# Designs tried in a protein design run: designed miniproteins, single chains, continued (4). Part 16

Each design is a single chain, and the fold is of that chain. pLDDT is the mean over its residues in the fold that is shown.

## One batch from the design tools (miniprotein)

Design m12557
Fold by ESMFold2-Fast:
Structure m12557 (fold): chain A 71 residues (1-71)
Amino acid sequence: MLSEHSKKAKELLEEGNKAKDQGKYSEAVKLYGEAERHAREAEKEGDPGAAQLLEEVKRNLKEVQEAVNAK
């Protein structure tokens, strides 16, 4: 079953992706950070696919964090 944490993580991942696509990298960092927290809770609860979701969130968070810090 999908936990509420898994659902919330997916919603936040989608919002983070939207912010990234708009060049709002600082906003995307915040959204992906929240998604990571929820994905970790979903994985802890044994939610199927939570590990894959957490991995995707971490990759996106790393990309936008590097973009924010690249100057």
Scores: mean pLDDT 81

Design m12558
Fold by ESMFold2-Fast:
Structure m12558 (fold): chain A 56 residues (1-56)
Amino acid sequence: MKLVIAPEDQPPEEGEKLADLSGLTPEERAQKVKELMEKYNAKEVIDLGRGVAYLL
């Protein structure tokens, strides 16, 4: 499983929306990404910038 963080206007073609990370500080965002990786057992993160986290 992969975690993809994509802009709201450019979501991946497939994937389950997990959380909106827009508006978080860099520190809050890093912590949330870590929590999502552990919760969903994601082994990879593809970070396309500020936006929404999806599970693929």
Scores: mean pLDDT 77

Design m12559
Fold by ESMFold2-Fast:
Structure m12559 (fold): chain A 67 residues (1-67)
Amino acid sequence: MIEEVVEKVRNAKNADEVVEILKDATPEQLIAAAPALREKFSDEELQYIADSLPEEKGQLLKAALGL
C-alpha cells in the first residue's frame, strides 16, 4: 500500500535503504514518498537515490522532487 512505502521511507536510516524500498515501488508510491524524501534528505542525496533506481522510476522521482 502507498502508506506502507511512505512509512518505510520515513524510517530509513540512509539513502541506500531508500533505494531498496523504492526500487520495487509503483509510480503512485514514488510520488507519495517525494514529500518525506524532501524533508529528510539533501538535494545531493535525493539525486543519488533517483540515479540508483531503474531509469523510468528515477526520472519520475526527479520530476516529483523538482530536481
Scores: mean pLDDT 82

Design m12560
Fold by ESMFold2-Fast:
Structure m12560 (fold): chain A 73 residues (1-73)
Amino acid sequence: EVRSLYARYQEAMGRLSEEEREAFREEFSKAAQAKDRKALTEVLYRALVRAGMSPAEAREIAEALADLYLSVL
């Protein structure tokens, strides 16, 4: 079955240490506070690539999640 974008993101983040996840979460929070879509996308992209996701897939998921986050924030 096809997983949701959020589930794929969580699975990828599970490959990072808790300390790494906290560092990316802090960067994400700063970008979210500024409502900077580009900054949010780049933080998510770097985290997903660090977790071992391909650059192409990481970019796709990062853009989709940044858009979703800004729509509900």
Scores: mean pLDDT 77

Design m12561
Fold by ESMFold2-Fast:
Order: structure tokens, then C-alpha cells, then sequence
Structure m12561 (fold): chain A 83 residues (1-83)
């Protein structure tokens, strides 16, 4: 359902934002090869979760039967694009 996809998209977007921020900080502070690889890994995971949230929200928008669900899906899409 659209509601289930929206909830999953919200969860993925929040996790993606957290991982992306953590990865950016790790890369900014990285001084060793191991620290750089850790930072890159976090960024890639974050980007992946944000992309998944975007695709889930896009599908939710197609399935949305109410203006409220449509608005929630559109907000997730806007947030994902801004990151």
C-alpha cells in the first residue's frame, strides 16, 4: 500500500541522512587509508538508502488514494532530492 511504502521511505530517508552526515564527518577527519574507506562506505550506504527512499516515495505517489498520502510522498521526494 501507499502508506506502507511511505513509512519505509521515511525510515530509509532518515537512516540515509544519518549515514551520509556520519560519512562526511569521517572523511573530513580521515588521516589513514582505513578511515577513508570507512567514510566512503558510510557515504555509499547513505546515498543508497536516500535513493531507495526516493524510489519508494515515487511508487507511493502513484498508488496514493488521498491528498494527505500524496503530500507525504512528495515531501519525501523533495527531501531526497535536496540531499
Amino acid sequence: SAEELIKLAEEKLERGKELLEKGKKALAEATTREEVLKGIGLVLQGVGDIALAYLLAKKALELAETEELKAKAEEIIKEAKAL
Scores: mean pLDDT 89

Design m12562
Fold by ESMFold2-Fast:
Structure m12562 (fold): chain A 71 residues (1-71)
Amino acid sequence: SAAQALTVAMLRGLSTDQAHAFNRVLEEARAAPSREEAFAILRDWLRAHTDLSDEEVDAVARWLVDAYLTP
């Protein structure tokens, strides 16, 4: 999917330190009490640490929640 391809491209652009931080954020999102809170955690991190547009951030965060973190 376009969102998956965008997520992969974003991950490849991260520094080692940013990649480690993102993995911790993924675990925080996985532990969140709702999908809405998981989405907000990922959205807020992506907005702060990437050059993605708001639409791209929402697409990546939604894909991660729906395809990666949600069974």
Scores: mean pLDDT 84

Design m12563
Fold by ESMFold2-Fast:
Structure m12563 (fold): chain A 55 residues (1-55)
Amino acid sequence: SVEERLLKEFKELLKNGASAEEFRELIKRAMEEYGLSPSRVIDLAYEAGKEIVKE
């Protein structure tokens, strides 16, 4: 699914040490290309961050 794809992409950015700017770019792209609401994209980014920090 699109949401699972985004979660994985956010996690990959975190694992690769991407900057906050890279995350912001992915959020904007997700809204524009995948048509997700801002709240849902933010929730996915937050969840990815939480999982990577624990990992």
Scores: mean pLDDT 78

Design m12564
Fold by ESMFold2-Fast:
Structure m12564 (fold): chain A 65 residues (1-65)
Amino acid sequence: KLEEKLSEEEKEIIKALVEQLEELGVDKEFIEILREAMIEAYSKYSGKEKTEERNKAIVELIKKK
């Protein structure tokens, strides 16, 4: 499972964003797509030096949905 490759800090970042989006009334299907994209991107591109590559991967994964 890709989530097992994430650090606790990375998991908390994703969780905090998901909770904020839910409070703002964002569509649940979109939140799940974003959560899955973030988990996959963080699993492949962890750490500060990989931030740009990770962000590009998140955007690409969302566009494919």
Scores: mean pLDDT 77

Design m12565
Fold by ESMFold2-Fast:
Structure m12565 (fold): chain A 63 residues (1-63)
Amino acid sequence: SVEEVLAELRKLLDFVRKHYPDLPLEQLEAFVRQAVDALADEHGLTPEERERIRAELLAYLRS
């Protein structure tokens, strides 16, 4: 589901931030985009669901 993918990607993003605190925002944004595409394909998400997850994670990253 969208909610499960969001939860997993937030955990992964938090893990990356914890272990690589000096990573530039642009690198984290690139990572988020790639991870969203990979998991959306794996879970058979629609383009609209993929865009929603990407937008929410990029907003989370920028908060």
Scores: mean pLDDT 80

Design m12566
Fold by ESMFold2-Fast:
Structure m12566 (fold): chain A 63 residues (1-63)
Amino acid sequence: PPPSDAELNESFGRMWRALGNLFLSQGDNEAAAEAYEKAAEFFEKAGNLEAAKEAREKAEELA
């Protein structure tokens, strides 16, 4: 069976979070903030509210 919407959104959230971490390592705070905000949206859609909150807090710190 295909992955559920929750599983798919969780995967996208993890991808965007990883991308945000990469941008942070490059010193690109603007790109990192955008990536973390996208990660938060996907984690929220996945029902992973804890990861969504952490990603949003990270994005807000960098904005």
Scores: mean pLDDT 86

Design m12567
Fold by ESMFold2-Fast:
Structure m12567 (fold): chain A 72 residues (1-72)
Amino acid sequence: SKLEELREKIREIVKSIPGITDEQAELAAPVLLAYYLGVISREKALELLTSIPGITREQAEAALEAVEKFKK
């Protein structure tokens, strides 16, 4: 389905960010999916991503920018 394809794409995007571990990516992917779908604001997504242990603000901003390339 289109939703499953989107979920897989978000996982790929997160895992491609330098220095993000697989464990951090699993926690970050739902946040980025919610942001992509317009469920949460960019500001809320950034707050939630930086609350994940070991994710820097720079990594969080890079992940948001990568996902924004796929926004309609």
Scores: mean pLDDT 82

Design m12568
Fold by ESMFold2-Fast:
Structure m12568 (fold): chain A 58 residues (1-58)
Amino acid sequence: MKFAPLPEDASELDRRIAELNRRIEEVLKNMGKDPEKARKEAQRLAEEIRRLVDEAAK
């Protein structure tokens, strides 16, 4: 499933989630083409996701 663009007035959380999902998909697709860059970006995404999960846990 591909992600459609969100409305400009979407909530800040929805926009952040959509951005993270797009970046995750990009990392996965680029894994075979640019694995070093993809791995670095994946680490950043993992950290950002962990922060989001921590917020959701409250």
Scores: mean pLDDT 70

Design m12571
Fold by ESMFold2-Fast:
Structure m12571 (fold): chain A 135 residues (1-135)
Amino acid sequence: SFEERMKRIDELIEKAKNEKDPAKVLRYLIEAITLATEVLRDAIKNKDYEKAIQAAERLIEVLELTIEFLEKYNFHKKIIDLARQALETARELLEAIKNKDYEKAMELFDKLVETVRQLQTQLLIEANIIEAEKK
């Protein structure tokens, strides 16, 4: 359900904030970004714009937390720039939905999905590198 998926995002955000292992933080952030994007997609597809606003706001929160984490641990500028690009597109998408510009919202959502896909790939590579270095 929408409520269960939103609750899971909140649990993942809290886990990411309290986790000390950088690889585990990255995995929680990846799961939260993936789930928030899926919830947002479903809400948009169903034209449930109130749920789409809530999902977009949660995705923005996860992306802000992701940027803070990446900056704190001095990750590559390219990954930080991808996260910032995703955040900016998510904010523009939220405003388009609030303004009832649903055509622009669809275009921004497609752009967001592509940027998020690239970000998820880079975050997963970084998590795997950190895990491999622990041996």
Scores: mean pLDDT 91

Design m12572
Fold by ESMFold2-Fast:
Order: C-alpha cells, then sequence, then structure tokens
Structure m12572 (fold): chain A 73 residues (1-73)
C-alpha cells in the first residue's frame, strides 16, 4: 500500500539507489487520492528520471526527495 512504498522509497534513497527510489515512489503515487499532490509528485518523479538519464544524480536526488515529501502529506 501507500505506507509500505513510502518506507521502501526512503530506504532506497538512504542507500543511494535512485532507480529503486523512483520505482517505489511511482507505486506510492498510485495510492495518492489527492489529484494535485498526485500530479505534483508525478512531475517530481519524472524530473528525477530525466536527471538520472543525464547523469545529474544530485538533481535527481533533490527531485526524489520532493516527491517523497509530497506523497507523505
Amino acid sequence: GLKENIEKAREALEAGDLISAARYLKKAVGHVEDEELKEAATKAINEALYHIAQGDLDAAREALEKALELVEK
């Protein structure tokens, strides 16, 4: 559910596994009922994936942390 995917995303971020963090955050977003938070979190996850593809891991981490904050509301 939502809580389990948030916890797994946090663990992945702490381990530096940005791909797994994005994957768990996508699963968490699927359980978010607030449409504005869902859209904002989805945009942050997509921004993180773009930065991962460009090799900007610092920007990717910041975007994933933003997505995590949004799904924890």
Scores: mean pLDDT 84

Design m12573
Fold by ESMFold2-Fast:
Structure m12573 (fold): chain A 74 residues (1-74)
Amino acid sequence: APEAEAGRRADEGAVLLGKIVKEVASKFDIPAFKEAKKYAEQETPENALKAAKLLHDYFGNRETGLLIQEALAK
C-alpha cells in the first residue's frame, strides 16, 4: 500500500539520518551537528525533519560537505 511504503521510507530515512548525525557528531565538535544530534536522538518524524534541515543548511556549504565526507571515509 502507498501509505505503508511512505511510512516505511520515512522511518528508514529517520534511522539513517540518526546514524549519520551520531557518527559525524562523534568526530567533529561542530555546533550545527550538536543541535542536529539532539533532534535525531528524539527519534520522531518532526525532530528528524528538524535535524535534516540543520544538516541541509550546513551541507549547502561545499567546504562543509567535503570535510564531512573525509571524516566519514576514515
Scores: mean pLDDT 62

Design m12574
Fold by ESMFold2-Fast:
Structure m12574 (fold): chain A 54 residues (1-54)
Amino acid sequence: SVEELVEKAVFELKSKGIHPTSEQILKAMKFAMEKGESVTQEDIINFILKLMKE
């Protein structure tokens, strides 16, 4: 599910010392839902990292 992919993406980032905010996680969830069935864990990670650089 999209929720499980987002949880896995956040877990991987936290394991690397990167801590997304609750707002960034919510934006990532919306991104994943809008992209649909083709969304990957890597897409979600890259989206969060892009948000954090802005």
Scores: mean pLDDT 83

Design m12575
Fold by ESMFold2-Fast:
Structure m12575 (fold): chain A 56 residues (1-56)
Amino acid sequence: SAAERARAHREAGREHYENASPERKELLREIAEKLRRMGDLIEEGLKAGKPPAPVK
């Protein structure tokens, strides 16, 4: 079932993360934080009624 596949994928991802090097874990946290920040900026721009500034 889809639920069973989702659970298996989640467990595999967790095991991979737990076995990852500390450097990789830190990199993943940085990426997640940066993506959240970008999301907030885009959302703020949309609410203000003007396009967000280009990021790169």
Scores: mean pLDDT 69

Design m12576
Fold by ESMFold2-Fast:
Structure m12576 (fold): chain A 81 residues (1-81)
Amino acid sequence: ILEIAEKGLEIAEEAVKQLDAIEKEYPEVAELLREAIEKALELFKKALEAAKAGDEEKAKEYILKALQVLKDTGERIEALE
């Protein structure tokens, strides 16, 4: 679980870098994604802290919450049409 939390944080950091590439062309979508990624980063950081403390169940909970934030943001983008 520790490795999954670390990988999630790494992926989120890389996603922020990619947002800069699309922001000029799709600023509204980029802004929604940036908010979601920032929130996911906080949740992955909490997951990493829980995993380091040996609380695998709490780490899984934070990872699932991070994924839910990304899903919710996808729905917001879809609503923009």
Scores: mean pLDDT 74

Design m12577
Fold by ESMFold2-Fast:
Structure m12577 (fold): chain A 65 residues (1-65)
Amino acid sequence: SLTEEQKQLVRELVENSDIPEELREAVTQQVLDTLQTQLDAGTLEEEDIEPAATVIIKRVLDKNA
């Protein structure tokens, strides 16, 4: 499971992105759910959480631009 520190890192990455305020909670949850799924599948290592979260956030921004 994701640690509280890792969850806080994701929240901060979303807050520092161009994601609209009204979407931040939904986007944060989407990122956390995606990361947890990848960790459970063995396709993501804990050391790669930050770069993986950054990629997911960029994809959300690209889709909503």
Scores: mean pLDDT 80

Design m12578
Fold by ESMFold2-Fast:
Structure m12578 (fold): chain A 77 residues (1-77)
Amino acid sequence: MDPEVLRLESEGSLHTMAGTVAKLAGDNEAAAEHYRKAAELYLQAAKAAEAAGDEALAKALRETAERLLKEAEELEK
């Protein structure tokens, strides 16, 4: 795996965990912000994976980012 992809996925995972913790604490604003940051990181990781020729990984990372963006949208309503 490309080191850049691994770094971006790791940062995305940390923000996803932080978002989940904030959501469980009832802080929907913080949860939405963390999920949006995680989505941005996963989209960057998807571009790096695509550049490396890993279409399957790029697709999975984009799907993860879309899920996180939807969760953020629901928390902001």
Scores: mean pLDDT 86

Design m12579
Fold by ESMFold2-Fast:
Structure m12579 (fold): chain A 66 residues (1-66)
Amino acid sequence: MGAIARAALGDLEKHYGVDREELYELVVELIEEGKSQEEIAEELVRKYGIPKRVALGLVKAIEESL
């Protein structure tokens, strides 16, 4: 996992109470399913209540680290 993705996951765990490993695994699975960054970000907004801007940044960071 890239340093930016790791930092973003840590911030989300601290501020939104999400499990970082669960969040990472979900994003990777959705990328492998062929979903767009925007579709994945919308899924994170629905499931975890993360703001769309923050979710989109996380998805991009994880995709760039794969």
Scores: mean pLDDT 80

Design m12580
Fold by ESMFold2-Fast:
Structure m12580 (fold): chain A 83 residues (1-83)
Amino acid sequence: MLEEEIRELLERLAELDRQLQEAVDAGDWARAAELLREGAELLERLAELYREQGDEEMAELLRRQAEAARELAERLEELAKAQ
């Protein structure tokens, strides 16, 4: 069921967001970058599901969110190397 799979992905994204906040609060940029890359993969999967439903606009938005998360992860990886 598409609705159930979407719900599961949203729940996983919410959990990653909580872990990301903890990593950021701890100054753990390496962990924060890992979580952002993981979130980007989930966002890409969510985009595929919306595309399967025919919601191309939502799919495109989610792909842009995934790209933004990867770009942020790259910047945080650079910060982690400075530690």
Scores: mean pLDDT 86

Design m12581
Fold by ESMFold2-Fast:
Structure m12581 (fold): chain A 60 residues (1-60)
Amino acid sequence: SEALVEEAERLLKEAIELIEQGKLEEARKMVDRALELLSQVSPTMAAAGRHEVEKLIKAA
């Protein structure tokens, strides 16, 4: 459980960095994977993460 959360957090951090660099396609793939891992542990955390990242992607 903790290992999956740590992996998801790493992927989300990398995805946010890619979004800031304009690499939206690569970022989206990392986000999808991270949220998939989070949904296995906590659907609530996955939903919150998805909302924040979608907001960042739309702003980029």
Scores: mean pLDDT 76

Design m12582
Fold by ESMFold2-Fast:
Structure m12582 (fold): chain A 72 residues (1-72)
Amino acid sequence: SPYDQAVDRFSGLLEQAAAEAAGKSLEEQLAILEEMRKKFEEEISKLPEEVRKELLELADKALARWRAVLEA
């Protein structure tokens, strides 16, 4: 489904962001996460609004959790 494809794509973007963020400052890591989130939002822009909202909520929760871990 388009939802499953978007979830798979988000996982790929998250892995790429993690690799790029490795060894960087906290500020640079947060900037990488913000850029990745914007890129994902743009890529799913053509999906129905209800699907986009669900995907962005899941993405925002995952990114918030990762941000919390970075500050621990």
Scores: mean pLDDT 83

Design m12583
Fold by ESMFold2-Fast:
Order: sequence, then structure tokens, then C-alpha cells
Structure m12583 (fold): chain A 69 residues (1-69)
Amino acid sequence: AVEEARKRLEELADEIAAASDKETDIWRQVQLSVALILVAVGLTVPGSTPEELERMVEKARALLDEAVA
């Protein structure tokens, strides 16, 4: 549950970092940076519930998808 959500956040962090490395548009870089911050918070803040971590995954995924669209 928590461990599975953390793994999804770790995988998402790698995807965001790869997208950010190729991005030159400042606005899209900002969106990718916000997504990466959400992932970092989810991975580092103790006491997160599985539901909180899944919401972080959803929000970060939405930001990544918007930035690469």
C-alpha cells in the first residue's frame, strides 16, 4: 500500500526528471518543477497515508501530462 505508492512516486520522479532535461520552455519547466516538488514531498514527509501518497501521484502525473502535451 504505502510502499507501492512510494514506488509509483519514485518512477514518476524519474519520468519528470527526464522530461525536464529535454524541456526548454520556461512555463513547462515550472510545471515539471512543481510536479517534482510534489513527488519529493510525498517521498520525504513521514506519516503520509496511502491515500495521501496516491493523491500526490495523481497530481504529479496530471502536471507531467499537461507539461508534455
Scores: mean pLDDT 75

Design m12584
Fold by ESMFold2-Fast:
Structure m12584 (fold): chain A 88 residues (1-88)
Amino acid sequence: DVEEKNKEEIKKLEEEIAKDPNNAEAWYNLGVKLAELGKLEEAKEYLKKAIELDPNNAEAWYALGVVLDIMGEEEEAQEYFDKFDELS
C-alpha cells in the first residue's frame, strides 16, 4: 500500500530528525516526500532547513525551486535553480 509506505517513510525520517536535528539529509528526504504528496508549505519549510544545515546540497536547492515554482513563486524559484547550477 503506497499510503502506508509513505506514512512509514515519513515516520522514520521524523524519528531520524528527533534523534539528530542536524541531519540535513533527513530534512531533505522528508521535504521531498512531502512535496511528492502535495504538502507544499511543509515541503518548503523542511527543504529550507536542509539548505540551512547543508548549503552545498545542490539537490535541496533544486527541490525547493520546484516547490516554489508549483506554488507560483517563479522569481524565487529561479534563484534556487541558479544556485543548483552553481553547485552542480
Scores: mean pLDDT 85

Design m12585
Fold by ESMFold2-Fast:
Structure m12585 (fold): chain A 61 residues (1-61)
Amino acid sequence: AMEEAKKRNEELIKKVLEAADQAIAGSRAGVRDLPGAGRYKTVPGDLSPGEIGRILQERLA
């Protein structure tokens, strides 16, 4: 059914966005590790994984 295909696509997109979010977060960790050395108490220009995921979703949509 088309509805099942849409649900499957939604789950697949969610998984892909989560993987992309983790990749971006990993890339960002390299940059933010410079000033903090593992302390994320003070991160300049903090973006949550959810915000990054939303930006990627809008780009794909």
Scores: mean pLDDT 57

Design m12586
Fold by ESMFold2-Fast:
Structure m12586 (fold): chain A 56 residues (1-56)
Amino acid sequence: GLAAFQEAAAALGAALAANPAALPTVWPALRAGGEAAAAGDFDAAAAHFREALARL
């Protein structure tokens, strides 16, 4: 849901702020999550952002 998306997005944002060099590593999952969120699929968006966090 939206809350899981907001939690995952905040955690990913904090991680990238701490290590901006990690952006290329997480970019594919970040892009997919952004596309899912734009389509209104916040559960898919949260899953993509959690995958990005797992790669950090």
Scores: mean pLDDT 83

Design m12587
Fold by ESMFold2-Fast:
Structure m12587 (fold): chain A 77 residues (1-77)
Amino acid sequence: AREALIAEAERLAREGGRLAAEGRLRDAPHKLYEAGQLYEQAGDLLSAAVAYHEAGRLYEEIGDLESAARAFALARA
């Protein structure tokens, strides 16, 4: 159901945000990227764009430039 996808996306986004705040930057962008995918599947394109953009910024910060480029491309779609 759409509601279940959004609830899981919100959980992953909060988890990613907490990991980033704790300086655990290796794990944080993956959680935000997954949140973006679930928001996109649910049709919440604005929340998906925000999650992908945040994932891209964190991927850039850890030097994963390929994942960052992919996330930013999805955020602009």
Scores: mean pLDDT 87

Design m12588
Fold by ESMFold2-Fast:
Structure m12588 (fold): chain A 71 residues (1-71)
Amino acid sequence: EEEALAEQARANLKVETDPKLTKVSDAAIRHAVREALRARHLGEKDVTVIVSEDVDATTRAGVKVTARILP
């Protein structure tokens, strides 16, 4: 039940999104947060996750959502 574990970890996290991300879907933001959580062991302390939009001019989609974990 990896999803349940990720949800429990998120309960202790602050997720901050750039106010400019109004056109990015909630699903894309959730996916970026899950990737950040998966890459690290975030079960010990509260951590702030910053989600930002990265526009790749070469792609048709043109949008990539990235999540950073603040110490």
Scores: mean pLDDT 51

Design m12589
Fold by ESMFold2-Fast:
Structure m12589 (fold): chain A 111 residues (1-111)
Amino acid sequence: GREYGERAAREAERAAEAAGAEGGAEAARAAGRGAISGGGGAAAGGAAAGAAGAGAWASARLGLGPEAAARDGRAAGGAAGGAAERGGEDGEEAARRAAEEAERAARAAEA
């Protein structure tokens, strides 16, 4: 559903803040707004935000520092947003899968 990306972004944002990666939360918000502004709509925004947050969280948990977390978050969010813009249902699904993979990577880094 449309809420998947937003929930992933919120959980990743919480995890990033707990890990001290404040830049990850900011990257997630920026990625979400960018995808919506680019015409991808709410679902694309959520997926991009989720991917950004998860990427940032994973980098923070691996101890790569806040700059790496923000960079990895922006890269993941950009890829998810770009996929969503490329076209309709397939692009939106690709963005959601990218967000899900980033979240799974973040959880694997915690384990």
Scores: mean pLDDT 54

Design m12590
Fold by ESMFold2-Fast:
Structure m12590 (fold): chain A 60 residues (1-60)
Amino acid sequence: SKERLVARYLTERHGVSPEEAERIAREIAGKTPEEAKKLLVEHGFSEEDAERIVEDAERA
């Protein structure tokens, strides 16, 4: 699922804990790409990283 893919990406590439990664992934799971990017930036990711995360999720 998109949620699982995003959680894995956050854990493996950004050092986010599995619990926190799952929470963030759940928060963005029902969002548009634009909304998901905004939420990720609010969580401390750069706009570039947020875009990459969303693009990876769209491939799921």
Scores: mean pLDDT 76

Design m12591
Fold by ESMFold2-Fast:
Structure m12591 (fold): chain A 79 residues (1-79)
Amino acid sequence: MAKVEEARELARAAIAEARALVARGEVSAEEAAAGLRRQAEALEKAKEAKAAAGAPEEELRALDVLVELLRAAAAELAA
């Protein structure tokens, strides 16, 4: 549970920061969405490497949750 909750907190912080940058006009919504997508892609690659190394299921699940939340927010920002 702890790793999944930590992942949700990290996602919330990253998404809030991206939205704040858009709200201030510092980046476009599409740039913010692209940033979140790049983070999700990097995390998916990290998950593949960790799975190959025998990482615990809890850690892999936490990465899945983080990736899912970042991609969902990116899609919302790009809409």
Scores: mean pLDDT 84

Design m12592
Fold by ESMFold2-Fast:
Structure m12592 (fold): chain A 65 residues (1-65)
Amino acid sequence: SEFQKLLNEAKELGRRRGVESEKARQDEINALAEKDPKLAEEFRAQVESEEAQGRATVKALADAG
């Protein structure tokens, strides 16, 4: 069906964009590390902290029912 085809194409585009944006983000962190390793380390630590906080919040909400 035409609708199913469009849905599958949208999912594939979303997946590709996710991979591309993650690569762009990693390239940015690597470029920053070449100029200022300490700042890049702090930036990476902040991102990891935010992701950990997000996961903890999702788990807490799930556990709370």
Scores: mean pLDDT 68

Design m12593
Fold by ESMFold2-Fast:
Structure m12593 (fold): chain A 91 residues (1-91)
Amino acid sequence: MEEEARARLERILDLIKERNGYVPSKEELLYILEITRKLLEAYRDYARWVLANPPPLVTPAFLAELASELPQIDRDIELTKVEIELLRKEM
């Protein structure tokens, strides 16, 4: 988990540098990660609510797809939390 989080942080920094010609500050990156975590948690909560309370016009295929995405969303939330902790330790 920590090695995956470190590798992903390095890829994000490299991508920003390549596209924008600058390296974001640790504070800027921390802010982005905190927002990303909150958005992922909000989407997970929404997905769980929809699966428990299916709207009348939602297809079984949509519900199955939504359910299949939840394990990856949970993993992304946990990776983002580790990335935030690693970044805070360096600040």
Scores: mean pLDDT 82

Design m12594
Fold by ESMFold2-Fast:
Structure m12594 (fold): chain A 83 residues (1-83)
Amino acid sequence: MKKVTFTINGKKYEIDVDLTEDLKFDPNMNGLDLNVALVTAAELGLKNLSKLLISLGADLEEALELARAMGLERAVELLEELL
């Protein structure tokens, strides 16, 4: 399991996520990048966490393109609902 950490207005949130073997990330975009974190939260169906990441400045359009490029249908569906 990979651990993803978010900090929102001084409060730290941690969640353990299982990333599939089919997920490929740019070496510079691991775990702590807000857009990668948003895609991961969306793939897990975590709507509240996804909304919090967007409020922190995650680029929803960029995250949606990342989800599409990785073939993450569940993430795409959730992110499209948040547009």
Scores: mean pLDDT 66

